# Ledger of designs, part 55: designed miniproteins, single chains

Each design is a single chain, and the fold is of that chain. pLDDT is the mean over its residues in the fold that is shown.

## One batch from the design tools (miniprotein)

Design m1902
Fold by ESMFold2-Fast:
Structure m1902 (fold): chain A 87 residues (1-87)
Amino acid sequence: SMADVLAALYAEIRAALEADPRLSPAQQSQAFNIIATALQEVAKGEVSEEEALAMVRRALEALGFPEDLIDRAVALLRRGIARLRAA
């Protein structure tokens, strides 16, 4: 189901963020919530892929995340959306 795909994606995103030694636990939680929300909105058909990617970039920029980390988070989201579309 789409819910099972989302649950698997959430676990993968969380693991990727937790593996980044540059992120505090608070930053890991903030980034996870932003990416997970965007994935959920794409899964519901509420936003396009382009809108979701822009939303995540803007939110992480507003929180002062470094650019290379923002690029990685956007890449994680793009891969997640591709998996949702393949399901």
Scores: mean pLDDT 84

Design m1903
Fold by ESMFold2-Fast:
Structure m1903 (fold): chain A 60 residues (1-60)
Amino acid sequence: MEERAEAEKLIERIKRVAGEDEIGAAVAEVGAASGASTSEDPEIKERFREVLDYAQERLR
């Protein structure tokens, strides 16, 4: 579905930002948390949660 394609693009952008620096990881944490809470697709919601975990690990 079109919404899934847009969510996939957003997930890829968040992953890229999370990998750049500590500020990018903090921004990615907020974006991933928002995506996890607002997404209706369980598969996409879990992918946002995976990115959230990654960003949080980057901030440790």
Scores: mean pLDDT 75

Design m1904
Fold by ESMFold2-Fast:
Structure m1904 (fold): chain A 89 residues (1-89)
Amino acid sequence: AVEYLERAIEAVEAGDYDAAIRYLEEALRQTVEMMRQAEDLETLLLGIGTALSIMGVIFGIETGSDSREEIINNLRGAKEGVEEVERRL
C-alpha cells in the first residue's frame, strides 16, 4: 500500500492525476485487505480512517476541489496511516 501512495504522490507532482487515481484505487484495495488481517479493534479503526483518507484524496482530485499542495499533504497523511497499520500487523 505504501508503494502505491508514493507512486500517487509522484504522479500528482508530475500533474498526472489519472495515474494518481489508479495508484490510489490500488492503495485503497490493499488497505482494505490489511483491515481484514487486523486482530484488534484499534488497528481496524486505524485502517478504516486510513481508507477514508485515501477515498477523500480520490474525491478531491475527481472534483477538482483541492489544490495540488493539499492533495500531496493529504497523501502524506494517508501514507503515514498505512505505515502505522502495517506496523500493527
Scores: mean pLDDT 83

Design m1905
Fold by ESMFold2-Fast:
Structure m1905 (fold): chain A 68 residues (1-68)
Amino acid sequence: SHEREEILKETTERLDEIISQSTDPEFRAGLDQVKRDLRGLSETLDPEDFRYVAESLVRTVERRHARL
């Protein structure tokens, strides 16, 4: 659905910003895996469930990045 596509776009853009600021290959690989997981979830979850999961995952990554 369009809503799932917009959520995926917004959350992957946020992850890409964090990836662009990191020089750690292991951390970048971990975020690339999160992006792949979000894409898979966008195809299987309802838009409301996907929003909840995607926002929770990205929020967790943003919090961890802020502590680096």
Scores: mean pLDDT 83

Design m1906
Fold by ESMFold2-Fast:
Structure m1906 (fold): chain A 66 residues (1-66)
Amino acid sequence: SLEEKIEKIKNEYAKKFFRDYVDTYIEGEKLGLSEEEIDARINRIATEYYKEYQKKVEELLKESEK
């Protein structure tokens, strides 16, 4: 169903975000960045993934309508 497709996309973006979250934290710690700087980078990544997720859902909805 369409709902199942949306859920799968959500889960895929969550997995990708978690990987980038971990990588960003490790890299930030290596560079000696502050918690605020690391959080800012993570929030930027989260925002981009959310935009991509929303776009993908919008495309699926549009395709289902013909």
Scores: mean pLDDT 81

Design m1907
Fold by ESMFold2-Fast:
Structure m1907 (fold): chain A 52 residues (1-52)
Amino acid sequence: PAFEDLSPAEQAVLLTLARSPDPEAISVDAVSAATGASRATVRRVRALMLGR
């Protein structure tokens, strides 16, 4: 989906992952804590970003 079709929490997760030097290795708990999104949302947005 386009960035604008994501919820504010999903957008925050995507931006946090994009700023990470290694989006695949970053802790789901760390991204969840930084964005306020659930761990499930972090995993889903990461999978989406990585084309999975």
Scores: mean pLDDT 77

Design m1908
Fold by ESMFold2-Fast:
Structure m1908 (fold): chain A 72 residues (1-72)
Amino acid sequence: NAELEKQKAELKKIFDNIYKLVLEMMEKDGISKEEAIKLLKDTIERIKQAHPEVKEEIDKMGKKYLEKLEKL
């Protein structure tokens, strides 16, 4: 439905920004891949706490971004 599609679009934008920031920290600050994964996991949990009504969508999208980091 329209509400769920809007929430998914907003979540994607948030995750894209977080992912970009994490990559920048890896390149500029030299954090490890494992540290980057931990940071992303912690951020996913915080987003879920802020938006419990879309918890399932957050988990699904978060998993995709975690898999992207894993493949680096």
Scores: mean pLDDT 82

Design m1909
Fold by ESMFold2-Fast:
Formats: sequence, C-alpha cells, structure tokens
Structure m1909 (fold): chain A 65 residues (1-65)
Amino acid sequence: MEEIEKLKEEIERAVKQGRTDEAYKLAKQIDPSKAEEAKKKAMENLQKRVEEIHRALGRPLPPPK
C-alpha cells in the first residue's frame, strides 16, 4: 500500500509536468484501466502550460482542442 502512495505522487507530478508517457506508464502499474485517464489529464496540463508560455512570450495562443 505504501508503494502505491509513492506511485500516485509520481503520477501526479508527471501529470502536472505534462509528461504523458511517464504518467501512463506509472498509472498502468497501479490500475491499467485508469492509465488512459492519467495520460489525458497530463495532455490537458501540457496544453495549459503551452498556452501560458505562449502568453508570456507574446505569441498567438494555439487553438483549444
């Protein structure tokens, strides 16, 4: 159980950082059915980060998907 808690923290970190592949791999080790959901959340966070960077650089925002 303690090991699962550490994996959940690593998944959350990967999701926040937009590391989709790592989030998927780690989530699959806990629950394969939720791995796709973790990947999608990581992609959403990556998109938000990209928009934030574009705004800071004064570049046009990418279209939302």
Scores: mean pLDDT 74

Design m1910
Fold by ESMFold2-Fast:
Structure m1910 (fold): chain A 64 residues (1-64)
Amino acid sequence: SDGERLAKQLLIKELGLSEETADEVVEMVLAGASEEEIIALLRSKGLSEEQAKGAYEGIKKLLA
């Protein structure tokens, strides 16, 4: 969907994540993973807590 494409672009272009990680994050959000699980994954990839929270909120808005 357009929302999925935009969410992946946010993760890759703005946050510097790989395509594989962006795909994994978007799939986890669509599968109903918790905010804590998504933030933990993003932080494991080198994002700060603030960056991870911002990314989660952005993805949720794009996938709504």
Scores: mean pLDDT 85

Design m1911
Fold by ESMFold2-Fast:
Structure m1911 (fold): chain A 59 residues (1-59)
Amino acid sequence: MTKEELIEEIAKLTGTDVDVLRASAERMGLTLEELEEILKAVKKDPRRPAFHKTKLPPP
């Protein structure tokens, strides 16, 4: 499975924009293995945001 396929599947399960997830993965330097772990976590709990790092709630 390629990085693109993993990002697409995560985006589909979480309802997140594919381009946003791709950009975040590239910025964070996520490997194929890390993306596979994220996909497993998302499949187990699809409500969890895959790359959401925001500490603060909306202002």
Scores: mean pLDDT 69

Design m1912
Fold by ESMFold2-Fast:
Structure m1912 (fold): chain A 56 residues (1-56)
Amino acid sequence: SSDFDKAKALADKVPDPALQREVMGLIDAAQKSKDPTMSLMLLFVANSEIYVYEKM
């Protein structure tokens, strides 16, 4: 979905390689999930991690 593409674009701009790997892993897990609730939760966590990082 477009939400996964947007999340991946944001993750790609994260300069911390460890955080980028973590966030990309969450987005990949969300995209592969067959449970839409789990997919949304994982995507929310990924976006939240990026947001917290941007405030540092």
Scores: mean pLDDT 78

Design m1913
Fold by ESMFold2-Fast:
Structure m1913 (fold): chain A 79 residues (1-79)
Amino acid sequence: MEELKKEFEERSEKIKKEFEEFMKEKGLEIKEASEETIELVRTSSAEELDELLKKGADLSELADAVFKVLEEKFEEYLK
């Protein structure tokens, strides 16, 4: 299980870097999400997140929150 966790962390980091480069190409940068934004993403459904984006939520901050929540959920799944 330790090997799988390490492999996941390495792959997650690569995906983050690729996404950050893509965002920079579009003139956007990923901002560190607040605890409030992370909690909102953690408790929200996919449809609720889509509504937040339509209401003009900061995509850069929301992206960071989504990555953090995904890492937390996968860590829980691997335990």
Scores: mean pLDDT 70

Design m1914
Fold by ESMFold2-Fast:
Structure m1914 (fold): chain A 73 residues (1-73)
Amino acid sequence: MAERMKKDAEEGIKIAEESYKELAPFDPETAERIKKLIEQAKKALENGDYFTAITLSTLALIEAAISKKVLER
């Protein structure tokens, strides 16, 4: 279970980083929030707190999704 959670956390952080790069030129305020969530998720991953890392990376993805919907309006 822990090994799977670690992999899920790593993948979540990777996807969040991709979303940050895509969004940074268009919505720098949301990109900055995503960056902070990614940094916190990486720190949680380093500490072996995979659940927190998954949660923080998921929040970063939610922020990105909301920003994309607002920009499409």
Scores: mean pLDDT 81

Design m1915
Fold by ESMFold2-Fast:
Structure m1915 (fold): chain A 90 residues (1-90)
Amino acid sequence: SAELRALGLEAAREGARVGEAFKKRGDYSLAQEAADEAGKLVDAVRRGDVAAAKEHLRRLIELAEQGAKEGDKESAEAAEKLREILRKLE
């Protein structure tokens, strides 16, 4: 649906933001994982695969929460936005 695509693309942008935040702090492995999960989310959304989209969105939430625990406020904000998007995909 158009709503799934809009929400999924917004979530992927937040995931990319989390990846850039990890990169700026030198966490290249977590930055790559966030970028990969954001890409998988975009692919799932393009296929209309809601279950796969939710799986990759949950992993992005975990990565954003990890960044927040490391003291990154942008990752904390991304985690809140990603959780809100997940609720809307019910």
Scores: mean pLDDT 87

Design m1916
Fold by ESMFold2-Fast:
Structure m1916 (fold): chain A 87 residues (1-87)
Amino acid sequence: SARVDRLIARMETLSFEELKRLLGLVTTQAIGMAHMKGREDIAQQILDLTQRTMDQLEANKDDKAAALAIARQGLAEIGKLELEALS
């Protein structure tokens, strides 16, 4: 989506700590939406995905290109799960 494309472009200018904060913010919103829709199954999937993504980010904290790729993939998958919860 255009929003995701704008976020991805903006992410290239973010520090590692800002990338982690962005992922945390998006995750909190997505989990909240899943809970609001009564989709505890999706909320758990988002939580598990986020934990895995955060672990991968920490493992790659000194590799900006790898960190960006991991964050992009994590955000894309969280977005898919949020849309599934809203359907």
Scores: mean pLDDT 84

Design m1917
Fold by ESMFold2-Fast:
Formats: sequence, structure tokens, C-alpha cells
Structure m1917 (fold): chain A 83 residues (1-83)
Amino acid sequence: STNIRQAFQLVGQATRLAQQTDPDNRDQIQDYGGRMAGYISQGDIDSARQYGQRLVDIADRGSRDVGRQVGGLVNQAIDYAQT
């Protein structure tokens, strides 16, 4: 669906922003983003939220401003996935 494609685009954007802020943890951030997208594709929104929160937490450790931006993207992705 269009909503699931929008959710995946937002997860990709959140993952990329987190990786740019913390390049030393790039692989872990990619795993968190990939798991969030995987759970969205399965309709497991609770697990998707858990990995989205891990993206926010790791981004926030590098930059509070980027953490806030990643949080907004994660929340929008979940909203699209629930629609």
C-alpha cells in the first residue's frame, strides 16, 4: 500500500540521519532501522516502535537535535503503518 511505502521511506530517512550523526555505530543503526521496517511489513507495530525508539536513543546520544528529528520521522512512519 502507499502508506506502507511512505512508512518505509520515513524509516530510511530516520536511519540515514542517525548514521550521519553517529558513523561509528552505522551497522547497529542499520540493523535497528531494518528491524523497524521488517516489523512494519509484518504488522507488528509494537516491535516496530521498540526499534524506532532504539534509533531515537542512539541518535540522541550523538545529537539531541538529530534525536528529535529521528523521533519525528519514527512517529510519522508508525502513523502511516497504522493507517
Scores: mean pLDDT 89

Design m1918
Fold by ESMFold2-Fast:
Structure m1918 (fold): chain A 59 residues (1-59)
Amino acid sequence: SEELKERLKKISELAVKLNKGDFTPETIEELKKIFNLTDEQLERYLARVKAAREAAKKK
């Protein structure tokens, strides 16, 4: 439960940063760590996030 709370808090913080367009190396490293992504998976994920963010900004 404690580990779950920590992960959820981190995920929430990362979601806020990514939605604001904060793609700093530190934010990316945390994302990779939390979801245990390979470099290829990370790149594909970020591409999709950018596309979704661009679409969402229009509403």
Scores: mean pLDDT 75

Design m1919
Fold by ESMFold2-Fast:
Structure m1919 (fold): chain A 92 residues (1-92)
Amino acid sequence: TVQAIIDELEAKYGAKVEDVLAEVDELLKKERLSPEEKRRLARYTYFLMELIHRVSELPLALSLEDILSLSTEDLKKLARAARRAAEAILAS
């Protein structure tokens, strides 16, 4: 079930998906990100991407390092897309 996948990832990462979504939303509202905030957004985006790929039964082709290498603007675009997809999963 979707809930079983969420429970496994929350246990693996030591974080609740609702908290991750809230922190991504707050980081996306900022005009500028510090290097630490950019790294945090990348880690949260990776969490959400792993959730999406596990639910979709697709392999996650991007590594955390790939996501960290993105520009801040491209990272924000990916984070917005991942957040929307994760919210859709949680609403179903």
Scores: mean pLDDT 83

Design m1920
Fold by ESMFold2-Fast:
Structure m1920 (fold): chain A 85 residues (1-85)
Amino acid sequence: MLEEFKETLLKLIEAIDKKDKKEVEKLLEQVIELLKELLKTNPSEILKVQPLIIEMLEKLKEKFPELLEKFLEEMDKISEEIVKE
């Protein structure tokens, strides 16, 4: 799980640098799904990849701000689901 998440983050960062919007959208959806699973199963593992998450967010803000908004909206939904327990 963590290795898959890390690999997907690296691919997403590469796609952002290439300005491949279609690939960025696809990989962002995969990152959201993997992050949701990690938050429910092994939230501490996310700390190990925090620098990559920060890099992804900074690059999304610069090149695809609309996709950053989508990511933040999905994260808000995940946070609401977790807090509801």
Scores: mean pLDDT 79

Design m1921
Fold by ESMFold2-Fast:
Structure m1921 (fold): chain A 88 residues (1-88)
Amino acid sequence: LEELVEEIRRLVEELLEAARAGDLERYDELLEKLVPKVLELYKLDPKKAEELLLEAQRRALELARELGAPEEVLAQAEEVLREQEARL
């Protein structure tokens, strides 16, 4: 389980870096690797999967803010994260 969690966190880090660099090809490649791992974690530990997803979404929101995403989009994303956090 710990190895799977660590691998997912590593892939999320790389995915965010690819997004920040505007490397869409690398982003898609990493996303293809990430999705199966997240689904595997959901089968083993749904709560841990939700916690990691929340971590990833918070980091994605910070990146989106750095890249100048519209305030309306940022506000909606923040609201979704608050609701998800309340369910954990």
Scores: mean pLDDT 79

Design m1922
Fold by ESMFold2-Fast:
Structure m1922 (fold): chain A 72 residues (1-72)
Amino acid sequence: SSLEKKLIILESAIAILEAGIDYLDIRIRNVKQTLSPDQAQQKVAQLNAEKAQLQQQIAQLKKEKDQLQSQL
């Protein structure tokens, strides 16, 4: 059905964004291990800001998924 196809697309999009967050978490860990504390603080703040944007996108897609699932 059209609804089922939309759910698959939304689930795929969410999975891609969640993988992006995992990648940012790895980068944050590496930054903390390789840079001075002062430089690490600035770059970690930037990466956390990027992570927050991905989390907002995931939250929006999950709302859309929940609305579609309520019609099943």
Scores: mean pLDDT 88

Design m1923
Fold by ESMFold2-Fast:
Parts: structure tokens; C-alpha cells; sequence
Structure m1923 (fold): chain A 91 residues (1-91)
């Protein structure tokens, strides 16, 4: 939880600064931490972290979001895989 909280703080700062590279790096970090929570079967914690990530990503400028897709298309795949795993466990 504490490591995840620090990663979210870094993401909020990267969004404010418009730092695309830091934004990409921090999103990768958060997704890795969420994936670890899913692997540990901590689904409630993973869902909360995923929801918080989704809300923070919605605050990013369009240019930053477009740059992520262009530089790291695999992040979109990882994001969708985590979403799918959480949906399976919800049902």
C-alpha cells in the first residue's frame, strides 16, 4: 500500500508537470504493483488501485495520453488484462 501510494503521488506530479516520460514510467510502476496484488489474490486492493489509476489517467491532457499509446502500446494491453482479471473475480 505505501509503495503504491508513493507511485500515485509521483503520477499526480508528472501530470501537473506535463512530464510524459515520468508519466509513462509511473503508470508502468503502478500497473506492476496492481498485477502483484492480483497475483497475491488481493482483489479488493487491486480494484481500488485500478479505479484510482483510471481516475488519474482521466485528468491527464490528451497529448500526454496519445504519447503513452505511441511510445508504449504494451501498456494498453496490460491495463486491459488487469481490467479483465478483476471483472472475472467480481463475477
Amino acid sequence: MEELEKAFEELEQAIKDGDVDKYVETVKRILELISKLVAEEKFDEAKRAYTRLQLLLSKAPKEVRDAIIAKEPELSKTYLKIRFELLIKEN
Scores: mean pLDDT 74

Design m1924
Fold by ESMFold2-Fast:
Structure m1924 (fold): chain A 73 residues (1-73)
Amino acid sequence: MEEARKQVEKGIDYLNKGDFDTAVQQFIKASSMIPEGSPARNQLMMAAHYLSGRPEQKDYALAYAKGALKLLE
């Protein structure tokens, strides 16, 4: 859980810097550390989905990533 949480925090940092491709990679990596069917994993996959090819939807991606972070705390 701690390692997945750190990866989500890195993804949010990259997202805030405008490095959307790296942010997506961090969210996907974090999701792979979380069991399938977990609400946190679903939130991270949604964050990656909204950010991938749609930088105008960054606020939706950020909301999902923050949701995952809360579920991992």
Scores: mean pLDDT 81

Design m1925
Fold by ESMFold2-Fast:
Structure m1925 (fold): chain A 114 residues (1-114)
Amino acid sequence: MEEARRAVEAIQKAQEALDSGDVVGALRYAIEGLEEAIKMAKEGRPDEAARVFQAVGSVMAEAARRLGHPELAEKIQELADKAVEAARSGNVDEAIKYAKEMIEVARELLELAE
């Protein structure tokens, strides 16, 4: 499916951005990865979505720490863990809810970044 390829590409670009010091770029790619993972969960692939939630959560938490917001990093990791657990248990609606909350935190971080 196209969503799985887009999610993998977004995660790779997010990690490359972090490695180059582009924390803002990393957050934007992480949001794209989450949006693709939400589509995968809706289309009956929650286990694949869970792997994306975990990978993106790690990238977003590191981005939050580098921006000086360790409290938001902890919140992101908690939401990612909940999204992964919900997706793996087949609770797709809860997984999507937590993934959307992760996107909102990432957008807050983008507003806080210069």
Scores: mean pLDDT 87

Design m1926
Fold by ESMFold2-Fast:
Structure m1926 (fold): chain A 69 residues (1-69)
Amino acid sequence: SSLEEELRRRLAEALAAGDAATAAIAHGMLQSYREGDVEGLRRALAAARAVGDPALAELGEQAIKELER
């Protein structure tokens, strides 16, 4: 899905930048999305907001919305 592609890209960008915190959040968000784990996505979304990554937070919000349909 396009969300998986965006999450993979954000993970790769964070790894290339040496941003271990953002990489861990993006990885967790991607895994939770694949597993249909809404609670895991909510935790990853909260973490994305805490580190101030609005783009990653928006991806988390989209993933939760898709799973809650």
Scores: mean pLDDT 87

Design m1927
Fold by ESMFold2-Fast:
Structure m1927 (fold): chain A 55 residues (1-55)
Amino acid sequence: KLKEKAEEAIKKGAEVVPISDFFRDVLKRMPKEVKEKLFDYLIKKGKIYEGLADI
């Protein structure tokens, strides 16, 4: 699950990137497959979006 990946990234010291309300809304509407690819890319770079666990 994306939430579990996000929580593990945070535990490993991943940088939390702030996002706009507009971008958060875009992420919520994004297809799960596209969202997962984006999140996997960010986690691989040692980053996560703010509120990722809630999206």
Scores: mean pLDDT 73

Design m1928
Fold by ESMFold2-Fast:
Structure m1928 (fold): chain A 94 residues (1-94)
Amino acid sequence: MEEFEKEIEELKEKIKKAKTKEEVKKYVGRFLDLVMRFANEVRASSEALDALFDIAAELNKKMETSSVEEAKKLALEAADRMLEILREAYERAK
């Protein structure tokens, strides 16, 4: 968990420093891959997985029409929501 949280915080900092929407999307892609790998590792429930997929889908949809600054805000908010779900899944994992 601690290593995962550190990697997420590093990606959040890269998102904050991104200059283009393409860079934001690149770091969001890395973030989502990391989230899904960790969710599988902690054997997250179907409900938790559905919530994570819904957040990812909504983020991707909103980012298509957003500005760079709006995309950053949406990505950081999604990261915080997903991290909370994964913390709860980790505490319940065996």
Scores: mean pLDDT 82

Design m1929
Fold by ESMFold2-Fast:
Structure m1929 (fold): chain A 65 residues (1-65)
Amino acid sequence: MVSKQTAMRILGVALSIEGAEVEFEVVDGKEVLTVRAKNEEQLREAERLKEDGEELGVFEVRIIR
């Protein structure tokens, strides 16, 4: 199940990862968020976002360094 409120909240959290580069893309009707982690703190935040995204089934999170 997807709600606009849930999707906007997750996107807001992703944009709040300080100093990280974030890219948003739609692939085959699925929202994909790519986060480039520059340090361990950003990596931890991105991993948490990925877990939340998977639980909600709203979008996929990709993490790169």
Scores: mean pLDDT 66

Design m1930
Fold by ESMFold2-Fast:
Structure m1930 (fold): chain A 90 residues (1-90)
Amino acid sequence: SKEELIERAEEYIEILKDQREKFLEWAKENNVPEEEVKEILELFDKAIETFEKAKELAETDPKKAEELIKEGYKIVDEINDKVSELDEKS
């Protein structure tokens, strides 16, 4: 349903904003290189933007909104992989 798409997008936007702040604190404490931090922040911003677009389209184009949610999930997986890789190097 449209409501489920909106709720899912809103939930992920909130989670990603919280995780972005926590990542910045963790990166500072672990002296993560600035270029690595920038790359991961760009992925967070892209994921948030993707879920915001999904929320906007949920009312008028729910099929496109669902595709954007799937795209957002792939970006989240990429963030998790990159953060895990940095943790292994530290």
Scores: mean pLDDT 87

Design m1931
Fold by ESMFold2-Fast:
Structure m1931 (fold): chain A 97 residues (1-97)
Amino acid sequence: MEKEFEEDLEEARRRLRELGVPEEVIELFEKLVEAEYNKDVKKATEYAKKLIELMEPEEEVKKEIEEAAKKAGFSEADVAKMYALEVLRPLFEAALA
């Protein structure tokens, strides 16, 4: 239910903040997760792109991932989400440990 989703999100937010993750990154991650929960593909793509931009991965790497995934039949939203989650995964593992 919505309450359980909000509670899990709040706990993740608190732990990411304890790890020194910038507030802007935490806010965008929350919006990305909320958009995914609501199945709003357009907003999820927008927030994922902003999150990736704030984390400043090399432009060439982003482009290669997007092009490869498009050839494989993944949507742009799925690519952005996978990249954002991959970058955040070590932080989440540390926060949940």
Scores: mean pLDDT 65

Design m1932
Fold by ESMFold2-Fast:
Structure m1932 (fold): chain A 83 residues (1-83)
Amino acid sequence: HMTPLTPEEKKRNEELQKLIDKYFPEAALEALKRYGVPDEVIEEVKKNKQDKQKMIEILRSVPEFDPEELSELLQKKIKEAKA
């Protein structure tokens, strides 16, 4: 069941979203390097690092794309930044 967010929870979620947005391009690039994609694909992601939706679209075009691996890399980067 969906519970409305308190102002405090909303603020914490906004801070978390900022961290996600900050580290998402880095996590995406690391995942792509692991998949062994062509350099042209990596450069397209770098070019579109400000457009998260476009980066996700590029990632989905990769046959070896694993959303779980991307999530793990992103969580690891956020955890390290918080430590």
Scores: mean pLDDT 73

Design m1933
Fold by ESMFold2-Fast:
Structure m1933 (fold): chain A 83 residues (1-83)
Amino acid sequence: SEGMERAKEPLRLAEEARRALAAGDPERALRLAEEALRLSEPFREILELARELGKMGGEILELEELVERTERLVREVLAELEA
């Protein structure tokens, strides 16, 4: 679906951030991680609204997985940058 394709973009950026960090480019890694988190925020809001409305079926479960994976990768990249 179109919504699911858009929700994959933050995850793609988070994966690029991890690759940039592995390649020794911490400035690019930070920029990509921050962008991934920013682009993920609207999808987190959709997920919270779905929880409040009791509509956690179907594509919303796929959205939850994508948002959680994005946030986890961003946290891992940011933690490595702080070390």
Scores: mean pLDDT 85

Design m1934
Fold by ESMFold2-Fast:
Structure m1934 (fold): chain A 74 residues (1-74)
Amino acid sequence: SPEQRAAELRLLGHAIAALMAGMPKDQILAEVDRLAEELGVPEEVRDYVRKIIETKSREEAVKELRDRYFELAA
C-alpha cells in the first residue's frame, strides 16, 4: 500500500541519514528497531536493513540502502 511504502521509505531514509551523520552502528540499529515497530514496517524489511548496517561498511551500507530507497520511491 502507499502507507506501507511510505513507512519503508521513512525507515530507509532515517538509516541512511544516521549512517551519513556518523552515528554509532549500535545506536542506529536500536533506532531502526524502534522506528520499524512504530511505523509497522514488516520484520523482513527491518531484518534486511539491520543486516546491511551490521555487515557492510558505512559507505557500502549507504549505497545499498539508497539504491533500495530510489527503486521503492519510483
Scores: mean pLDDT 89

Design m1935
Fold by ESMFold2-Fast:
Structure m1935 (fold): chain A 102 residues (1-102)
Amino acid sequence: MEIEKKFIKRLVELVKDKSKLEEYVNQLFDIFDIDGDGTLTKEELKALFESLGLNPTDEEVDEIIKRADKDGDGTIDRAEFLELVFSEENQKLIDEELEKLK
């Protein structure tokens, strides 16, 4: 998905180090988990993307939640968020973007 790929690319541009990427993603989750309940709402996830200079539509955020949310509660937990970011497809994109920074 276009917004997901832009998010991954932006993470690589900011962190530039694969070994620090997971820590950075966990820190982003903690910052935007405003209520401290261990989940991100649609509004919190949208704010997270906007903080990185992305401009996601409500439809794009809904699509990401539908893909990550296995239980259908309309939120994304930390494990689901990490699985989304570090999927096989996104790991390939991370490696490709890091290679461009050599």
Scores: mean pLDDT 79

Design m1936
Fold by ESMFold2-Fast:
Parts: structure tokens; sequence; C-alpha cells
Structure m1936 (fold): chain A 100 residues (1-100)
């Protein structure tokens, strides 16, 4: 079903986000950027499949922004803060997908 497809895509998005955080913490910024790019593709697909899922779409976009800041920031304190925000946003996205 369309709802099962959306759930699977969001679960894949969560996994990519967790793997991106791990890559950033290991200093593997090339892997982190590739994972974020894949997350952007999933986010775009969710917007096309479920444009009315505004809260989910917005929280996913916030997560992608936090991951981008964490990957690209030259300040380790900004990077650490962005990672903590990203972890909280992963949990919000997880809670939202469970309600679908």
Amino acid sequence: SKMEEIKKLVEEFIKLGEEAIEAIEKGDLETARKLIEEGIKIHKKIKELAPDATELINEMEKLLLALHIAAESKDPRVRKSAIEIARRLIERVRELVEKL
C-alpha cells in the first residue's frame, strides 16, 4: 500500500540519518555527505507521495539541515550541538512514522 511504502521510506531515512551521525563522529565526511544526499532524495519522494504530511516533511527537513550543519561546520562545538539536535529529530521522525 502507499502507506507501507511511505513507512519503509521513512525507516530508510532514519537509518541513513543514524549512519550519517556515525560517519560525522568518525570524521568520514565523504560518507556523511553521500548519506545526506540519499536522505534528500527520500525526503523529496515523501513530499511527492504524501504532500499533506506537513509535520513529518518539516521534521525530516530539519534533520537534513542539522546533519548538513554537523558535516560542514569547522567549529567542533557547533558540530556537537548539531549532532545532538539531529539525534532528537531522528526520535521525532520515528514517533511520527509510528503514528501513520
Scores: mean pLDDT 91

Design m1937
Fold by ESMFold2-Fast:
Structure m1937 (fold): chain A 64 residues (1-64)
Amino acid sequence: SAAEAARAAAERAGARIAEQLRTLAGLDPEVRAEAVGDDEARITVTTPTFTAVNTLTLGEAQAL
């Protein structure tokens, strides 16, 4: 489904964000991606000091 494709893309984008946070900021983030609705994914990036949440389509996740 489009939502599952978006989830997979968001998970890959989240892994890249996590790697950048580890390398540039010395953070150890937790990343979660979940399919929501028909064509979107919710990505959550959690560190000790913040939580970032975004809802992305496949195209948006691929642009990250």
Scores: mean pLDDT 79

